# Designed miniproteins, single chains, continued (2), part 40

Each design is a single chain, and the fold is of that chain. pLDDT is the mean over its residues in the fold that is shown.

## One batch from the design tools (miniprotein)

Design m5369
Fold by ESMFold2-Fast:
Structure m5369 (fold): chain A 71 residues (1-71)
Amino acid sequence: DVSDVTIDRTSLTLKLGESKTVTVKGATGLPFVSSDAVKVTMDGEKFTITGTKVGTATLTFGNAKLTVTVY
């Protein structure tokens, strides 16, 4: 099933300018990002998320979602 995606967490908190890496299995590309609060880069199953603005973003990987909060 093309929607069989799993993320190692359901939420992530970042400080402005901080980067954290999450593992996503089954993703074939970058997620849809709901706001400009974060920047996302992909390296295989590893996605590095950087807080660029204070706020929240939802990252959609197929049927899986990750909520990111930047403060």
Scores: mean pLDDT 80

Design m5370
Fold by ESMFold2-Fast:
Structure m5370 (fold): chain A 66 residues (1-66)
Amino acid sequence: MMQTYDYTIRDQSTGQTILSGTTNAPTIDQALQQAQDDARSTGLSGTFHISIFRDGKLVDSGTITV
């Protein structure tokens, strides 16, 4: 079943939010993949910090490479 996830992608060096969005995915891993795809679509490249939220709670965080 699909769940709604919010994500925030931040620059590792500055901590500034560079992208945020919402996705529907059946798992946290697929929500993470959608966030990475969104980042690539905006022309981002490099290493970023990501946070994934469900129902307003942090469910995953880490580093992504785009």
Scores: mean pLDDT 82

Design m5371
Fold by ESMFold2-Fast:
Structure m5371 (fold): chain A 100 residues (1-100)
Amino acid sequence: SSEILEKVREALELVEEILEMAEKDPSTPESWIEAIKKVKERLEEVLKNPETPKEELISVLLGSAAELQELAKRSKNEEIKKKLLEAARVLVEAANMVEK
């Protein structure tokens, strides 16, 4: 699953960029910053535990993607919104790779 972990790393890099942008944007609520940090922590945990069972891994990846999509829907910053949707897309692609 080196390809899956590579996708998770790509999503983590996007989440880190989003977090930096969100912290500098006064239109982003603090609760959204905390939600993004929680997604970051969950993805970091996946990378620390590459032997995570497939069912749990899919759940974490799809759950994280859904959280990012929900944050994107409510974002007033177009650049943050685009990056949130891109990170969610990468996580959905990673989850699909786990199922195959």
Scores: mean pLDDT 85

Design m5372
Fold by ESMFold2-Fast:
Structure m5372 (fold): chain A 71 residues (1-71)
Amino acid sequence: LEELVERAQRLLDLARKLGFPDSLVERIQRLYERAVEALKNGATPEEIEQLRRELDEVGRELAKVLNERSL
């Protein structure tokens, strides 16, 4: 859970710093909020795995955009 919060925070900071669209920033912000909520109040294994998969999807999307911008 702490790892998922850290990952979501890093993705959020990266998206903001690099000027990604507000829609993408909002999507990452919601994932961060869900990860923080899960850490504070607990979550089922299924909820944790869903958060992990959604963070992985967003991370891959950001990586593709960064790779295209870099070459």
Scores: mean pLDDT 77

Design m5373
Fold by ESMFold2-Fast:
Structure m5373 (fold): chain A 90 residues (1-90)
Amino acid sequence: STAEQQRLLQSFAEMAEETARAKERGDVEELRRRLQERGEEFAASLRDRRHAEAAKRLFQGFGDMLLGSSVDEIRQLAQELRAALAELEA
């Protein structure tokens, strides 16, 4: 559904924005745990167990990619995710 897609894009945009801020401040020790918690919370909202497991893997992969990316790359991605979210809300 459109609402499901909006929630996914919003979660990803928020993860990217949080990661960029944490990396800028050099405050990354807790970041990995916080990104994992976001993925687990999203998966817990899904009724289908197989979809929940797939969502956990997707969020883990996205989080790992963010942790390995530069601040500039993450900021660009966050802008692209926000633009996609705005397009779905229009």
Scores: mean pLDDT 83

Design m5374
Fold by ESMFold2-Fast:
Structure m5374 (fold): chain A 63 residues (1-63)
Amino acid sequence: GPSRERVEEIALQVANGLKDEGITVPFEKALRAAEEVARENPEASVEELIRLAYERLKKELEE
């Protein structure tokens, strides 16, 4: 799986992507999503993990 530094990078990229769409999430929430998708997808690329974490957070915000 990705390193802690890489998980934090994924969380930051996802949070910035959502912010560009006008959606603000706490870094802690983005970090949890990144950790969860990294655990579920240990062989996934950083790019794939960013997409998965983004989709997870967006789904939670549309409930």
Scores: mean pLDDT 80

Design m5375
Fold by ESMFold2-Fast:
Structure m5375 (fold): chain A 100 residues (1-100)
Amino acid sequence: TPSPQMQAMITRMQNATDTMQQITSTQSPSLQPDVDRMQQLVQQGQNSTSMDDMIQVGRQFVTVMGQILNRMNGDSRVSTQDRNTVQTQYQTIQNFLDSL
């Protein structure tokens, strides 16, 4: 059974993935491979048996989100509001990992 902190991390990663799936479906289909990678990392997080494994998955997830933000900055199809939402989620996940 995941610890409350592991579950909180999974929830944050899932929320960011859901946001990106919505952006990909409505604005930028070219981001789908990045969303697929986020989904794989959420599954890997759900299967994590230790906090150290979860932190490793979370760091990989933050790296993928950083790559997404760089791609979104070059994509005029993505709204400023949605970019700001993803930037906030990126910061929230990074800050949560730094608190562990």
Scores: mean pLDDT 87

Design m5376
Fold by ESMFold2-Fast:
Structure m5376 (fold): chain A 108 residues (1-108)
Amino acid sequence: MRAEIERLLERARALAAEQGLELSDAYFASLLDNPHPELAWLLAAGAVAVLEALRESEEAARAVDERVQLALEVLLAELGLATEEIRAALTPEKLAAGRATIAELRAR
């Protein structure tokens, strides 16, 4: 898990630098020190997916970011970390879509 998260974060840093963006060492440390490795993994994998989409267009990056945010909300709910507002907004269709996004990111 940790080695995979580190690999994803280094890939995200490289993609960000390629596009004139920077990711701080503090951002990396916050993910590696996260008590929920599944959450840290999803944040790292999501960052890579968004930055890869940004190479094509801002519109593509925005669409991927929206999918990743839904996946994050679903994972937070499954871990018991979601706010009541997030839980109330998660329909069965949104739960299925978020889980599909997580599965897609795992397949990469």
Scores: mean pLDDT 80

Design m5377
Fold by ESMFold2-Fast:
Structure m5377 (fold): chain A 61 residues (1-61)
Amino acid sequence: SLLDELRALLEEMRTASVEEAQAILAEMEKRYRSVPNPSPEQGRLIAEAMELVSELLAAAR
């Protein structure tokens, strides 16, 4: 399911480099946008992924 796919990608982000995490976020957003009626849970995973990328970018300074 898309929900399981987004969860798997989010977990990959936790051990990824900044560049890898940005690529994973882009893939997650692409998958999310392909769904005509995304669930609040799917939206929450995208928001969490965005937060993770922001934290990784801040830590890389």
Scores: mean pLDDT 83

Design m5378
Fold by ESMFold2-Fast:
Structure m5378 (fold): chain A 55 residues (1-55)
Amino acid sequence: SVKEKIDEVAAEIRAVSDELMAKIDAGTLTPEDAAAYRARLRELWAEFQKLLDEY
């Protein structure tokens, strides 16, 4: 269902955000990692918004 896909994407956004925060807190975030996380989160949020439009 669309709801199951929404829940899955929401969980992935939380997981990626947690990974990013852990790297920031550890002082290990590189510029390359930051760019990759930004791109991934952008794609996940776009998919989340698309699924909400279908809900």
Scores: mean pLDDT 87

Design m5379
Fold by ESMFold2-Fast:
Structure m5379 (fold): chain A 61 residues (1-61)
Amino acid sequence: SATLQQALDEVRRGRARLEAGDLEGAREHYRRAAELAEQLPDSDSAGRVLGRHARRKAEEL
């Protein structure tokens, strides 16, 4: 889905920010990925895994 693709893109951007040492930028991208993943149906197991990962990363930063 377009929403899953957008969530994946936000996770990639968050990772790139972490590699650049931009913790605040990384946190923002992971938050956005988690918000996008919440819009996916509960039956989307990949979306649920992605959402948990993104939320955890945003909370840990």
Scores: mean pLDDT 85

Design m5380
Fold by ESMFold2-Fast:
Structure m5380 (fold): chain A 63 residues (1-63)
Amino acid sequence: SLRDQLQADIDTVRQWASQVSDPQARQQVLDLIRQAEQALQAGDLDSARQLITQAGDLAWDAL
């Protein structure tokens, strides 16, 4: 399901965040992940997808 895919994406980006050495960038990624998790809990899959995409892009650029 889309929910399962988004949860897997969150887990992946969380793993990337752990590899980010810049504490400010790492915190921004974690904040976006938290917002994505809240959107998933609310059933807002579109917002969750957008937030996790932003978190992933930020984490990848900061690696």
Scores: mean pLDDT 88

Design m5381
Fold by ESMFold2-Fast:
Structure m5381 (fold): chain A 100 residues (1-100)
Amino acid sequence: SHMHALARALLATLRALAARFKAAVEAGDWETARQTFDRIGALVAYFAQYFNVPEEEQQKLKELLAEAARALDARDAERAIGTVDELVALVEQLVSQFIA
């Protein structure tokens, strides 16, 4: 399915951006971390809209993005990385539901 291929491609891109985000945070490169996070947010918003993610799950995605943004503002590396990992796990779960 074209939709299954697109979902997998979006997830692969999200994982790559998350890896870049973690590397930037671990290096103390907060500018690159913020720029990468903005790309993550845009990708997640596109995914939520394009795949008609249920409103409850859209709110969970928004809450995780807000928590990660607060962690970045506080320069809390552990919280920033942990929250982005939770965000990726939720997107992986949603993609798995669409592919199954």
Scores: mean pLDDT 89

Design m5382
Fold by ESMFold2-Fast:
Structure m5382 (fold): chain A 70 residues (1-70)
Amino acid sequence: SNTIKIVAEAVRFVGLEFELWLLKRQGAPADEIARVQAELDREADRLISLAKKEGLDDFVKHVEERRKKL
């Protein structure tokens, strides 16, 4: 089910947001921050793709706006 996939990817996306926030807060090396940022961008793209297939346009906008804040 795409719904179950969306939930799983959303959990992963939120986890990466928290990891990125924590690394920035700790003053982690730029290469570690860049790695997590790249992973988050890939997960955001995957989540957006799945959400578009289900017609969840508001959710797509929500993910894009969250990504812009990072």
Scores: mean pLDDT 85

Design m5383
Fold by ESMFold2-Fast:
Structure m5383 (fold): chain A 65 residues (1-65)
Amino acid sequence: SLSAVSAVLYAMAVAIEMGTSIEIREEDGKIVLRIKVETEEQRKLAEQVKEFAKEVPEVEVEILE
């Protein structure tokens, strides 16, 4: 869906701007985004992506510390 594409692009933009690591996988028809965070600033941005993804049923966001 366009919402799923938007969520992925948003996550990638955040990862690029903040130098975070992101892993994108497709699992059972869902897009799973795993964001590795090492700083408090990166964690807050990853949490914003996770909140955005709550409105997109095809996307799941997991934050790794």
Scores: mean pLDDT 79

Design m5384
Fold by ESMFold2-Fast:
Structure m5384 (fold): chain A 78 residues (1-78)
Amino acid sequence: SERDLILAIARRELTELLDEYGEEEIDLAKLIEWAKENNAGENVIRALEELLKEKRTMTREELVERGSEILTDLALKE
């Protein structure tokens, strides 16, 4: 489905971002600051900000899993 395709792309984008960032335990506020300084996409920043409202820290794996869902929803939002 279109959603499954967008989800796969979102997972890849977040994985690539985190590969560049280089940390396994993520402080979301610090990641957001770094991502803004490194010209991350607007929807990526918004997805990270949404995650920060719920939890301040998470593992890379948790961030990719949860962040990709939010990023997908943002991409599909009219």
Scores: mean pLDDT 85

Design m5385
Fold by ESMFold2-Fast:
Structure m5385 (fold): chain A 70 residues (1-70)
Amino acid sequence: NAQLKQEIEKVVAALDVTGKSDLDIAVEAVAQVFSLHKAYLAVNPLSPETEKLLFNLALTKAREKRAAAA
């Protein structure tokens, strides 16, 4: 979980926020991180609670990045 959180933060930091909503950025970041770890996640599926926490983290980081860019 800690590694997935760090990867979400890195992906959000690298994504262009221009022309995208915070929700779009969060969805893209989570999708990229899950794609990178798809083999691990196929054997070790995340609980719904953990997926929700990771999505909320991505959304928070997207909002922070937008605020810093404005």
Scores: mean pLDDT 79

Design m5386
Fold by ESMFold2-Fast:
Formats: sequence, C-alpha cells, structure tokens
Structure m5386 (fold): chain A 57 residues (1-57)
Amino acid sequence: MADRVLREGQRKVDELERQAGDAASSGDIDRARELMDEAERVREETRRKVEEILRKS
C-alpha cells in the first residue's frame, strides 16, 4: 500500500514540475510558481499518507 501511494505522489509531483518548467519557458512565471507550490504540497501530503500507512501496519 505505501509503495503505491508513494509512486502515485511521485508521478503527480513529476507532472507538476514538468508543467511548471513549461510555464516558466513561456514566460508565465506566476503559473510556474503556483505549480511548484502545488508540487511541494503533494510531496508533503504523500509523505504524511505513507507515514500513516506504516504506523497503521
């Protein structure tokens, strides 16, 4: 279970970082920043979920 949650979170972070890079390249710095903030939020959310699964096991 933890592996699946971790992989899902990592994929979402990778996609958000890719979108942020594209936005920055096109000059949309505000959007790039929002996407990077979202990626960081997803990392923290994923970490908490993994910790909860490991604690419950």
Scores: mean pLDDT 81

Design m5387
Fold by ESMFold2-Fast:
Structure m5387 (fold): chain A 79 residues (1-79)
Amino acid sequence: LAERIRAARTPEELEEVLEEAIREGAEYTEEIEEAMRAAIERLGAGAVAEAVLRALLRVRGAKGLTPEQLAALRERARE
Protein backbone atom coordinates (compact mmCIF):
# COMPACT_ATOMS: atom_id res chain seq x y z
CA LEU A 1 0.00 0.00 0.00
CA ALA A 2 2.63 2.59 1.05
CA GLU A 3 4.61 1.86 -2.16
CA ARG A 4 1.47 2.30 -4.30
CA ILE A 5 0.72 5.63 -2.58
CA ARG A 6 4.30 6.78 -3.30
CA ALA A 7 3.93 5.67 -6.95
CA ALA A 8 0.72 7.69 -7.47
CA ARG A 9 1.53 10.72 -9.68
CA THR A 10 -1.96 12.23 -9.90
CA PRO A 11 -4.88 12.71 -7.49
CA GLU A 12 -6.86 10.26 -9.65
CA GLU A 13 -4.23 7.52 -9.21
CA LEU A 14 -4.14 8.21 -5.46
CA GLU A 15 -7.96 7.98 -5.28
CA GLU A 16 -7.89 4.52 -6.91
CA VAL A 17 -5.16 3.26 -4.55
CA LEU A 18 -7.02 4.59 -1.48
CA GLU A 19 -10.36 3.12 -2.67
CA GLU A 20 -8.79 -0.36 -2.87
CA ALA A 21 -7.06 0.07 0.51
CA ILE A 22 -10.33 1.08 2.22
CA ARG A 23 -12.19 -1.84 0.59
CA GLU A 24 -9.52 -4.26 1.86
CA GLY A 25 -9.47 -2.77 5.38
CA ALA A 26 -5.76 -1.98 5.15
CA GLU A 27 -3.98 -1.26 8.45
CA TYR A 28 -2.89 2.36 8.89
CA THR A 29 0.87 2.11 9.55
CA GLU A 30 3.72 4.63 9.99
CA GLU A 31 4.91 3.76 6.45
CA ILE A 32 1.47 4.66 5.05
CA GLU A 33 1.50 7.93 7.04
CA GLU A 34 4.92 8.83 5.56
CA ALA A 35 3.70 7.93 2.04
CA MET A 36 0.62 10.17 2.55
CA ARG A 37 2.82 13.07 3.72
CA ALA A 38 4.96 12.65 0.57
CA ALA A 39 1.78 12.65 -1.54
CA ILE A 40 0.71 15.94 0.09
CA GLU A 41 4.08 17.47 -0.86
CA ARG A 42 3.79 16.22 -4.48
CA LEU A 43 0.06 16.76 -5.14
CA GLY A 44 -0.98 19.35 -2.56
CA ALA A 45 -2.98 18.97 0.65
CA GLY A 46 -6.29 19.91 -1.01
CA ALA A 47 -5.88 17.38 -3.84
CA VAL A 48 -4.94 14.60 -1.38
CA ALA A 49 -7.90 15.41 0.90
CA GLU A 50 -10.26 15.39 -2.12
CA ALA A 51 -8.87 11.97 -3.19
CA VAL A 52 -9.42 10.59 0.35
CA LEU A 53 -12.98 11.96 0.45
CA ARG A 54 -13.83 10.54 -2.99
CA ALA A 55 -12.39 7.13 -2.09
CA LEU A 56 -14.44 7.06 1.14
CA LEU A 57 -17.63 8.03 -0.74
CA ARG A 58 -17.09 5.28 -3.33
CA VAL A 59 -16.49 2.54 -0.73
CA ARG A 60 -18.80 3.58 2.11
CA GLY A 61 -21.31 5.89 0.41
CA ALA A 62 -20.83 8.54 3.10
CA LYS A 63 -21.70 6.03 5.87
CA GLY A 64 -21.63 7.87 9.20
CA LEU A 65 -21.25 11.31 7.59
CA THR A 66 -24.01 13.87 7.09
CA PRO A 67 -24.08 16.18 4.03
CA GLU A 68 -23.04 19.00 6.39
CA GLN A 69 -20.03 17.02 7.65
CA LEU A 70 -19.00 16.20 4.06
CA ALA A 71 -19.23 19.91 3.13
CA ALA A 72 -17.11 20.83 6.18
CA LEU A 73 -14.43 18.28 5.22
CA ARG A 74 -14.30 19.66 1.66
CA GLU A 75 -14.01 23.23 2.92
CA ARG A 76 -11.23 22.30 5.36
CA ALA A 77 -9.36 20.44 2.60
CA ARG A 78 -9.35 23.58 0.41
CA GLU A 79 -7.93 25.79 3.19
Scores: mean pLDDT 68

Design m5388
Fold by ESMFold2-Fast:
Structure m5388 (fold): chain A 71 residues (1-71)
Amino acid sequence: SDRRRELERRLEELEKEIERMYKDGKITEEQYQALLQTLERARASEDLETMEELVQDVEDAIKLFKKQAEK
């Protein structure tokens, strides 16, 4: 499915971004673990709508953390 492939590609990009943010000290250990857990839930989801919602939740959290780091 093209939709699943797109979501899987987004998950790979998000995992790399989260790892960089944690290494750079931009997020806490608790935030890092929470984001990784959400990524694993998304990957394990057989329902594409649930997978997409979880991917969006991670993307929104990353955008918020980046915005906070710029202040």
Scores: mean pLDDT 84

Design m5389
Fold by ESMFold2-Fast:
Structure m5389 (fold): chain A 59 residues (1-59)
Amino acid sequence: SSVDSLLQQAAFQDQRGADINRTLGPLSARAQKQGAVMFQAGRNGRDLAAAMKKAKDQL
């Protein structure tokens, strides 16, 4: 459940980054940077989810 929640949040953050880049990115370097931050948050969430799953499998 916690792992699934993290993966769902990561997907949401990736989608937000893509939406910002698609709609505002071509007109705004600031929007492009915000999209990059959302993609990084998605990656961090997936890395944490993988670590939690590995920890659970070792218990």
Scores: mean pLDDT 78

Design m5390
Fold by ESMFold2-Fast:
Structure m5390 (fold): chain A 75 residues (1-75)
Amino acid sequence: AAPLTDEQQRALVRASKEVLDEASKVLTQDEIDAVLTEFARRARDWLLAHPDASPEEQYERALEIGKELIEKAKA
């Protein structure tokens, strides 16, 4: 597996906590698990594709991916 940098890992952890908190308000446990699994995959892929992104850009984009997945799960 391709490794994340320490900076990318920190951004992913920060975004993961926010995504979990938001998902827990509106989704079932099964939906939360599915969202977090897909979030981890998509956010990691984006971070690996954008190694020059700033820490804030990394966090904001990861958060956007998570919010998009929550909205799709609610439908």
Scores: mean pLDDT 83

Design m5391
Fold by ESMFold2-Fast:
Structure m5391 (fold): chain A 61 residues (1-61)
Amino acid sequence: MTEEEKAERQRRITVLRKILNLPDDVPEEKLEAAAERWDELQKQGKSVDEIIEEVRKLLEE
């Protein structure tokens, strides 16, 4: 990862924690996977609501 990509991912993780009201004990690997999934769906032109639903499903696994 470039430093810019890393900063974007950290920002995404912060946003996910706030939007989904996640508990403090969520593993970092799950948060990174969720952030990556968010970026993929956003690039596909999915709405924020659709992205939130898909990311929620990922985090419940």
Scores: mean pLDDT 74

Design m5392
Fold by ESMFold2-Fast:
Structure m5392 (fold): chain A 81 residues (1-81)
Amino acid sequence: PFKKNVLDPNMSQAQLETLARVALAEARRALEERASPEDLQRMIESLEELIKFLEEKNAPQEVIDELREALRRLREELERL
């Protein structure tokens, strides 16, 4: 699971993109592996915090949009459980 405390205020755009891609891969894995409701909830919370941080740092909109789509899918999966 992604850790909130990895977020450095001085991260470069390339570092922000790498962080977002790692989070995306973890979110997609959780969806594919049918993670527990508890794990889905933790992933949702982590992605919400990451998206907020990326928006505050003006990360590329494409990356933010991909994370928002993953977050939407995680929420839909949690609602099914």
Scores: mean pLDDT 77

Design m5393
Fold by ESMFold2-Fast:
Structure m5393 (fold): chain A 69 residues (1-69)
Amino acid sequence: SSEREELIARLRELAKTAPAEARPVIAEAIDAINAGDYAGAVRGLETLRRRFPDLPEIDALLARARALQ
């Protein structure tokens, strides 16, 4: 869906400016979305929010991922 594609695009943009330690978690969330594992994607994004609370848009991205379940 276009919403799924936009979420992936936003996560890819976030990864470009994110701390190096956050990038594997972002990649894992993208992989989960691509696999249709939205529960796994939500879990990954919740981990990202806890470890990197200063990341821009993380709450909005998490809300979008939850809406896809």
Scores: mean pLDDT 86

Design m5394
Fold by ESMFold2-Fast:
Structure m5394 (fold): chain A 68 residues (1-68)
Amino acid sequence: SEEEIDRIKARFDALADALGVSEEARQKIDEYYEDLRKAKTEKEKFVALSKIAEVLHEEMERRDAAAA
């Protein structure tokens, strides 16, 4: 449901804010949320969620590398 997607988005947005995720990464995450909203199959929904998680993971790795 759209309400579930909004709840997921709010949670990941809060995490992205806390992590200081880049504007470019934020834009990618927003694009994948649109893919999630347009998903017609469970596979498409899973792929969109996986891409969001991938972007967040890459940003965490980048942050850790920059701090080292």
Scores: mean pLDDT 79

Design m5395
Fold by ESMFold2-Fast:
Structure m5395 (fold): chain A 85 residues (1-85)
Amino acid sequence: SPEVEKLKKYVLENYGEKVKEVMEKYKVSEDTAVAYVAVKEKIAEKYPELKPGFDELYEKYKETILEMEIDEGIELLVEGVEKSF
């Protein structure tokens, strides 16, 4: 959709390296990585004009994004414990 294309263009131009890192780490599609980066960077909150594209893309990939967020939370907890030693 045109709204998703606007979101993707913005995220890839400003956060392209983060999108690539997410794709490589989680082995997900570019669309999933764009949506995940948009969640982490709060793009829909900062740029309300991009929210329609974000909502559309997030609805399609929300289950995968939630799994990625859980995995990241577990990794951060493990790293916090290791740093305590």
Scores: mean pLDDT 80

Design m5396
Fold by ESMFold2-Fast:
Structure m5396 (fold): chain A 70 residues (1-70)
Amino acid sequence: SAALEEEALRLAAGLAVQIGLDEAKKRGLKVLGVRVEVGPDRVVATVETEEGTIVVTLDLKTLEFTVELL
């Protein structure tokens, strides 16, 4: 069902954002903005801070999260 797919992607996007925000909080970083890109193969949440960018990627094939500090 397309509706179930859309809901699953919305939940995945929300989880990726939450992981990024939690990482910023753990590091004491001030969040300036949040962006989310939902694609067919992955979800990318980008958390911009005063000291750099946190990128959380969920691979929709493997269901693995990666967190990068840029």
Scores: mean pLDDT 84

Design m5397
Fold by ESMFold2-Fast:
Structure m5397 (fold): chain A 110 residues (1-110)
Amino acid sequence: MTPIQKITIGMLLLVAARVTLEVVVKSHEKLSDEEAKKMIEVAVALVEYAYDLIAPFLSPAQKKQLDALVAQMKAVMDKLKAGEISPLEAAKKLLELTDEMLKIVNEALK
């Protein structure tokens, strides 16, 4: 795969993760906690694969910022698994983090 192909697929995976999290937030009243958690786990897996594809092509400063957002994402997932936050609260926090990740990737493509 070329660098451009890897970055493009990574961006598409981040967009798919964002859309999945937005569905959890908007449809939370229609989703069981178990269904919401599964959708959140899929979104996080998409973000992790996107990271692997795009991180090698980021500047050191951009990679440091992205690493910090991934660490925050893992902390949110740990709290969700521990039952400290609801799936809705986790999805809201992860959606914000995914939006910040997309901003970094868009700046890297300039």
Scores: mean pLDDT 87

Design m5398
Fold by ESMFold2-Fast:
Structure m5398 (fold): chain A 59 residues (1-59)
Amino acid sequence: TTEEINEKIAEILENSDSIEEFKNKVKEYLDENLDKEEREELLSIIDAILEEMKKELEK
């Protein structure tokens, strides 16, 4: 479900020390577990998270 996917993405976010690690792990998960439609919806959320992570990691 989308809730399970969101929890998995949050877990990946918490366990990633860099934007690059987060991107790689998330894309791998999406490619293996999500349908095209679900992937497109979550990519928008992921982009927002990545932008926030970038600012946080870079200060």
Scores: mean pLDDT 70

Design m5399
Fold by ESMFold2-Fast:
Structure m5399 (fold): chain A 103 residues (1-103)
Amino acid sequence: MDIFRRAREAAERVGDASALEGIAGAEELMKSADPATQISALFQLAGIAVAQAQRAIKEGREEEALEWLRIARDAVAAARAIDPDNKSVALMEKYIDEQIKKL
């Protein structure tokens, strides 16, 4: 998936082995035929991306933070495409949008 490729490239640039491991785990879960598991994988990716964005903000790397927040936003949008009625999607979208607006 393009979202997972973008996340891997971003994690490789910062040299974060833990983020790379988490992204690989989420990508593996996307191979499931279960939509709930795919949504969980996309939320896991979004959570990793938000954590990386928060780190980048603390380090004064606003452009890096924005790239991670966009990855998180696109991951949550992909989850919404799988289940439009998922209540957790709306909460995650709102949180990510608020973080982007603060940059």
Scores: mean pLDDT 84

Design m5400
Fold by ESMFold2-Fast:
Structure m5400 (fold): chain A 63 residues (1-63)
Amino acid sequence: SALEEEVKREVEERAREISGATGLPLPVAAAIAARELAKEYEESNPEKAKIAQELADQAEAAV
């Protein structure tokens, strides 16, 4: 869906920022980015928070 694509882009963008700033591998940075976005969206957009949480769970399982 368009909403899932939007959240995925936001996770990828923040993951690149975290990786660049910290030197962490991109898959690890993606797990952190998705978890942070999930928390940020909890109050403003619960649907985006759920998508970000699912992405965080997937990324964490991959590392």
Scores: mean pLDDT 84

Design m5401
Fold by ESMFold2-Fast:
Structure m5401 (fold): chain A 68 residues (1-68)
Amino acid sequence: DEKRRLEELIRELRELLAQLRRLNAPQELIDTVERILARLEAGEPLTPEEIAAFAEARGYVSYLQALE
């Protein structure tokens, strides 16, 4: 179950990163998502702060996609 949640999260982060790059999002936001993805792919645990940052970035992209 944790494995499935992790795979899902990695997939979402990859999609989010691609969308941020396509939308020319602020570099700070792209760098944050890139670091989170790299840590997850390395099998490292995420902090609650990193999870919050991911959620914020995802919300930002969802809003921009709706406007586009």
Scores: mean pLDDT 75

Design m5402
Fold by ESMFold2-Fast:
Structure m5402 (fold): chain A 93 residues (1-93)
Amino acid sequence: SEVDRVLAATEQAMKLFDVDGDGVITREELLAFVKRTSALSDEEAEALTEEFLKEYDLDGDGVITREELAEAVARKVLDEELKAEFLAKFKAL
C-alpha cells in the first residue's frame, strides 16, 4: 500500500541520517550528508541544508524529529485521508 511504502521510506530516511540513533536529525548531520552526496560548494551545501530544515523542521528548533519527518512526508506525498491513516500507523510503531 502507498501508506506502508511511505512508512518504510520514513524509517529508512531516519536510519540514513540518524547515525547516533537518538531519534533526531541535526543540522550538522544534514550538512555532512549534503557535502558527501553532492558536488555543491560549502556555501551551496549550507544553503540547501537550510532549505531542507525550513521544509522539514516544523517547529523551528534546528533539528528534525522522527515525528516532524513523518508529518512533512505525509503532507508532501499523501492526500488528506491517506495522511490520517499514515499518522495513525506511524504513532503505533
Scores: mean pLDDT 70

Design m5403
Fold by ESMFold2-Fast:
Structure m5403 (fold): chain A 81 residues (1-81)
Amino acid sequence: SKMAEELEKKAKEMLEKIKNEKDKEELIKWAAEEYVKYNKDLDKKTIEEILEKADEAIENGPDEEHRKEVKIYKEIIEKYL
């Protein structure tokens, strides 16, 4: 969709500006918040399913960096329960 394309474009622009770990965490937080904004009609069940998949990704993630990123994403999404 056009909204997904615009989100990807903004994410790429933020990626080009990453200079440290804090900038990376800020990008992940921004992406999670934008996801909720674009999906304002998300019901509680859908949010719970996203959190369940995040937990699976944390348990089975290929490396510690990936697991850390998913944990940050999960913390943002949990605020919308």
Scores: mean pLDDT 68

Design m5404
Fold by ESMFold2-Fast:
Structure m5404 (fold): chain A 79 residues (1-79)
Amino acid sequence: SDEEEIEVAKEQIEKLAPLLSSSNEKLRVQAQLELKKIYESLSPEQREQLPPELRALLDYIVESKSEEELQEELQKLES
């Protein structure tokens, strides 16, 4: 159901948000990539049902870097 998908997304965003401020660059890049995937997994209507602060965070991440850029950064950090 929409309610279940939104609740799962909310939990994942709340777990990932602190990692954006991590001293570990790999964790920051992984968190950005996962947040972008969460955004893309939700419909526009489901995103509207997220708390405004979490929605603003997802919008910022999606606008800041492409998935391609994040994947390239992650590969470089794992090499």
Scores: mean pLDDT 83

Design m5405
Fold by ESMFold2-Fast:
Structure m5405 (fold): chain A 100 residues (1-100)
Amino acid sequence: SLEDKADKLIEEILDLVKEMGKKLTPEQQKKLEELLKETKEKLSKAKSLQEKLDIILEFMDKVNEIIGEAPTEQQIKIKPIYDKILELIDELYKLVQEAE
């Protein structure tokens, strides 16, 4: 189903953010772990695919703020994972548009 595909994309996005965090400093990793926990709780209460997308977009805005606090060398190291996350978000966006 579209819902099952969206949930799998969301799970992959969250898993990649967790993996990305492991390449950052302990301070950024802790902030990302706390944000992941809060985001998972919000997603569990979401009533629609649109609401889940909105939660993920807000989550990524906060992820970007945390990444921006990291040293430049760490930001370079995470770029391939970050680019993959953006590709999955684009897929999720298209899926939600198709579901209407």
Scores: mean pLDDT 87

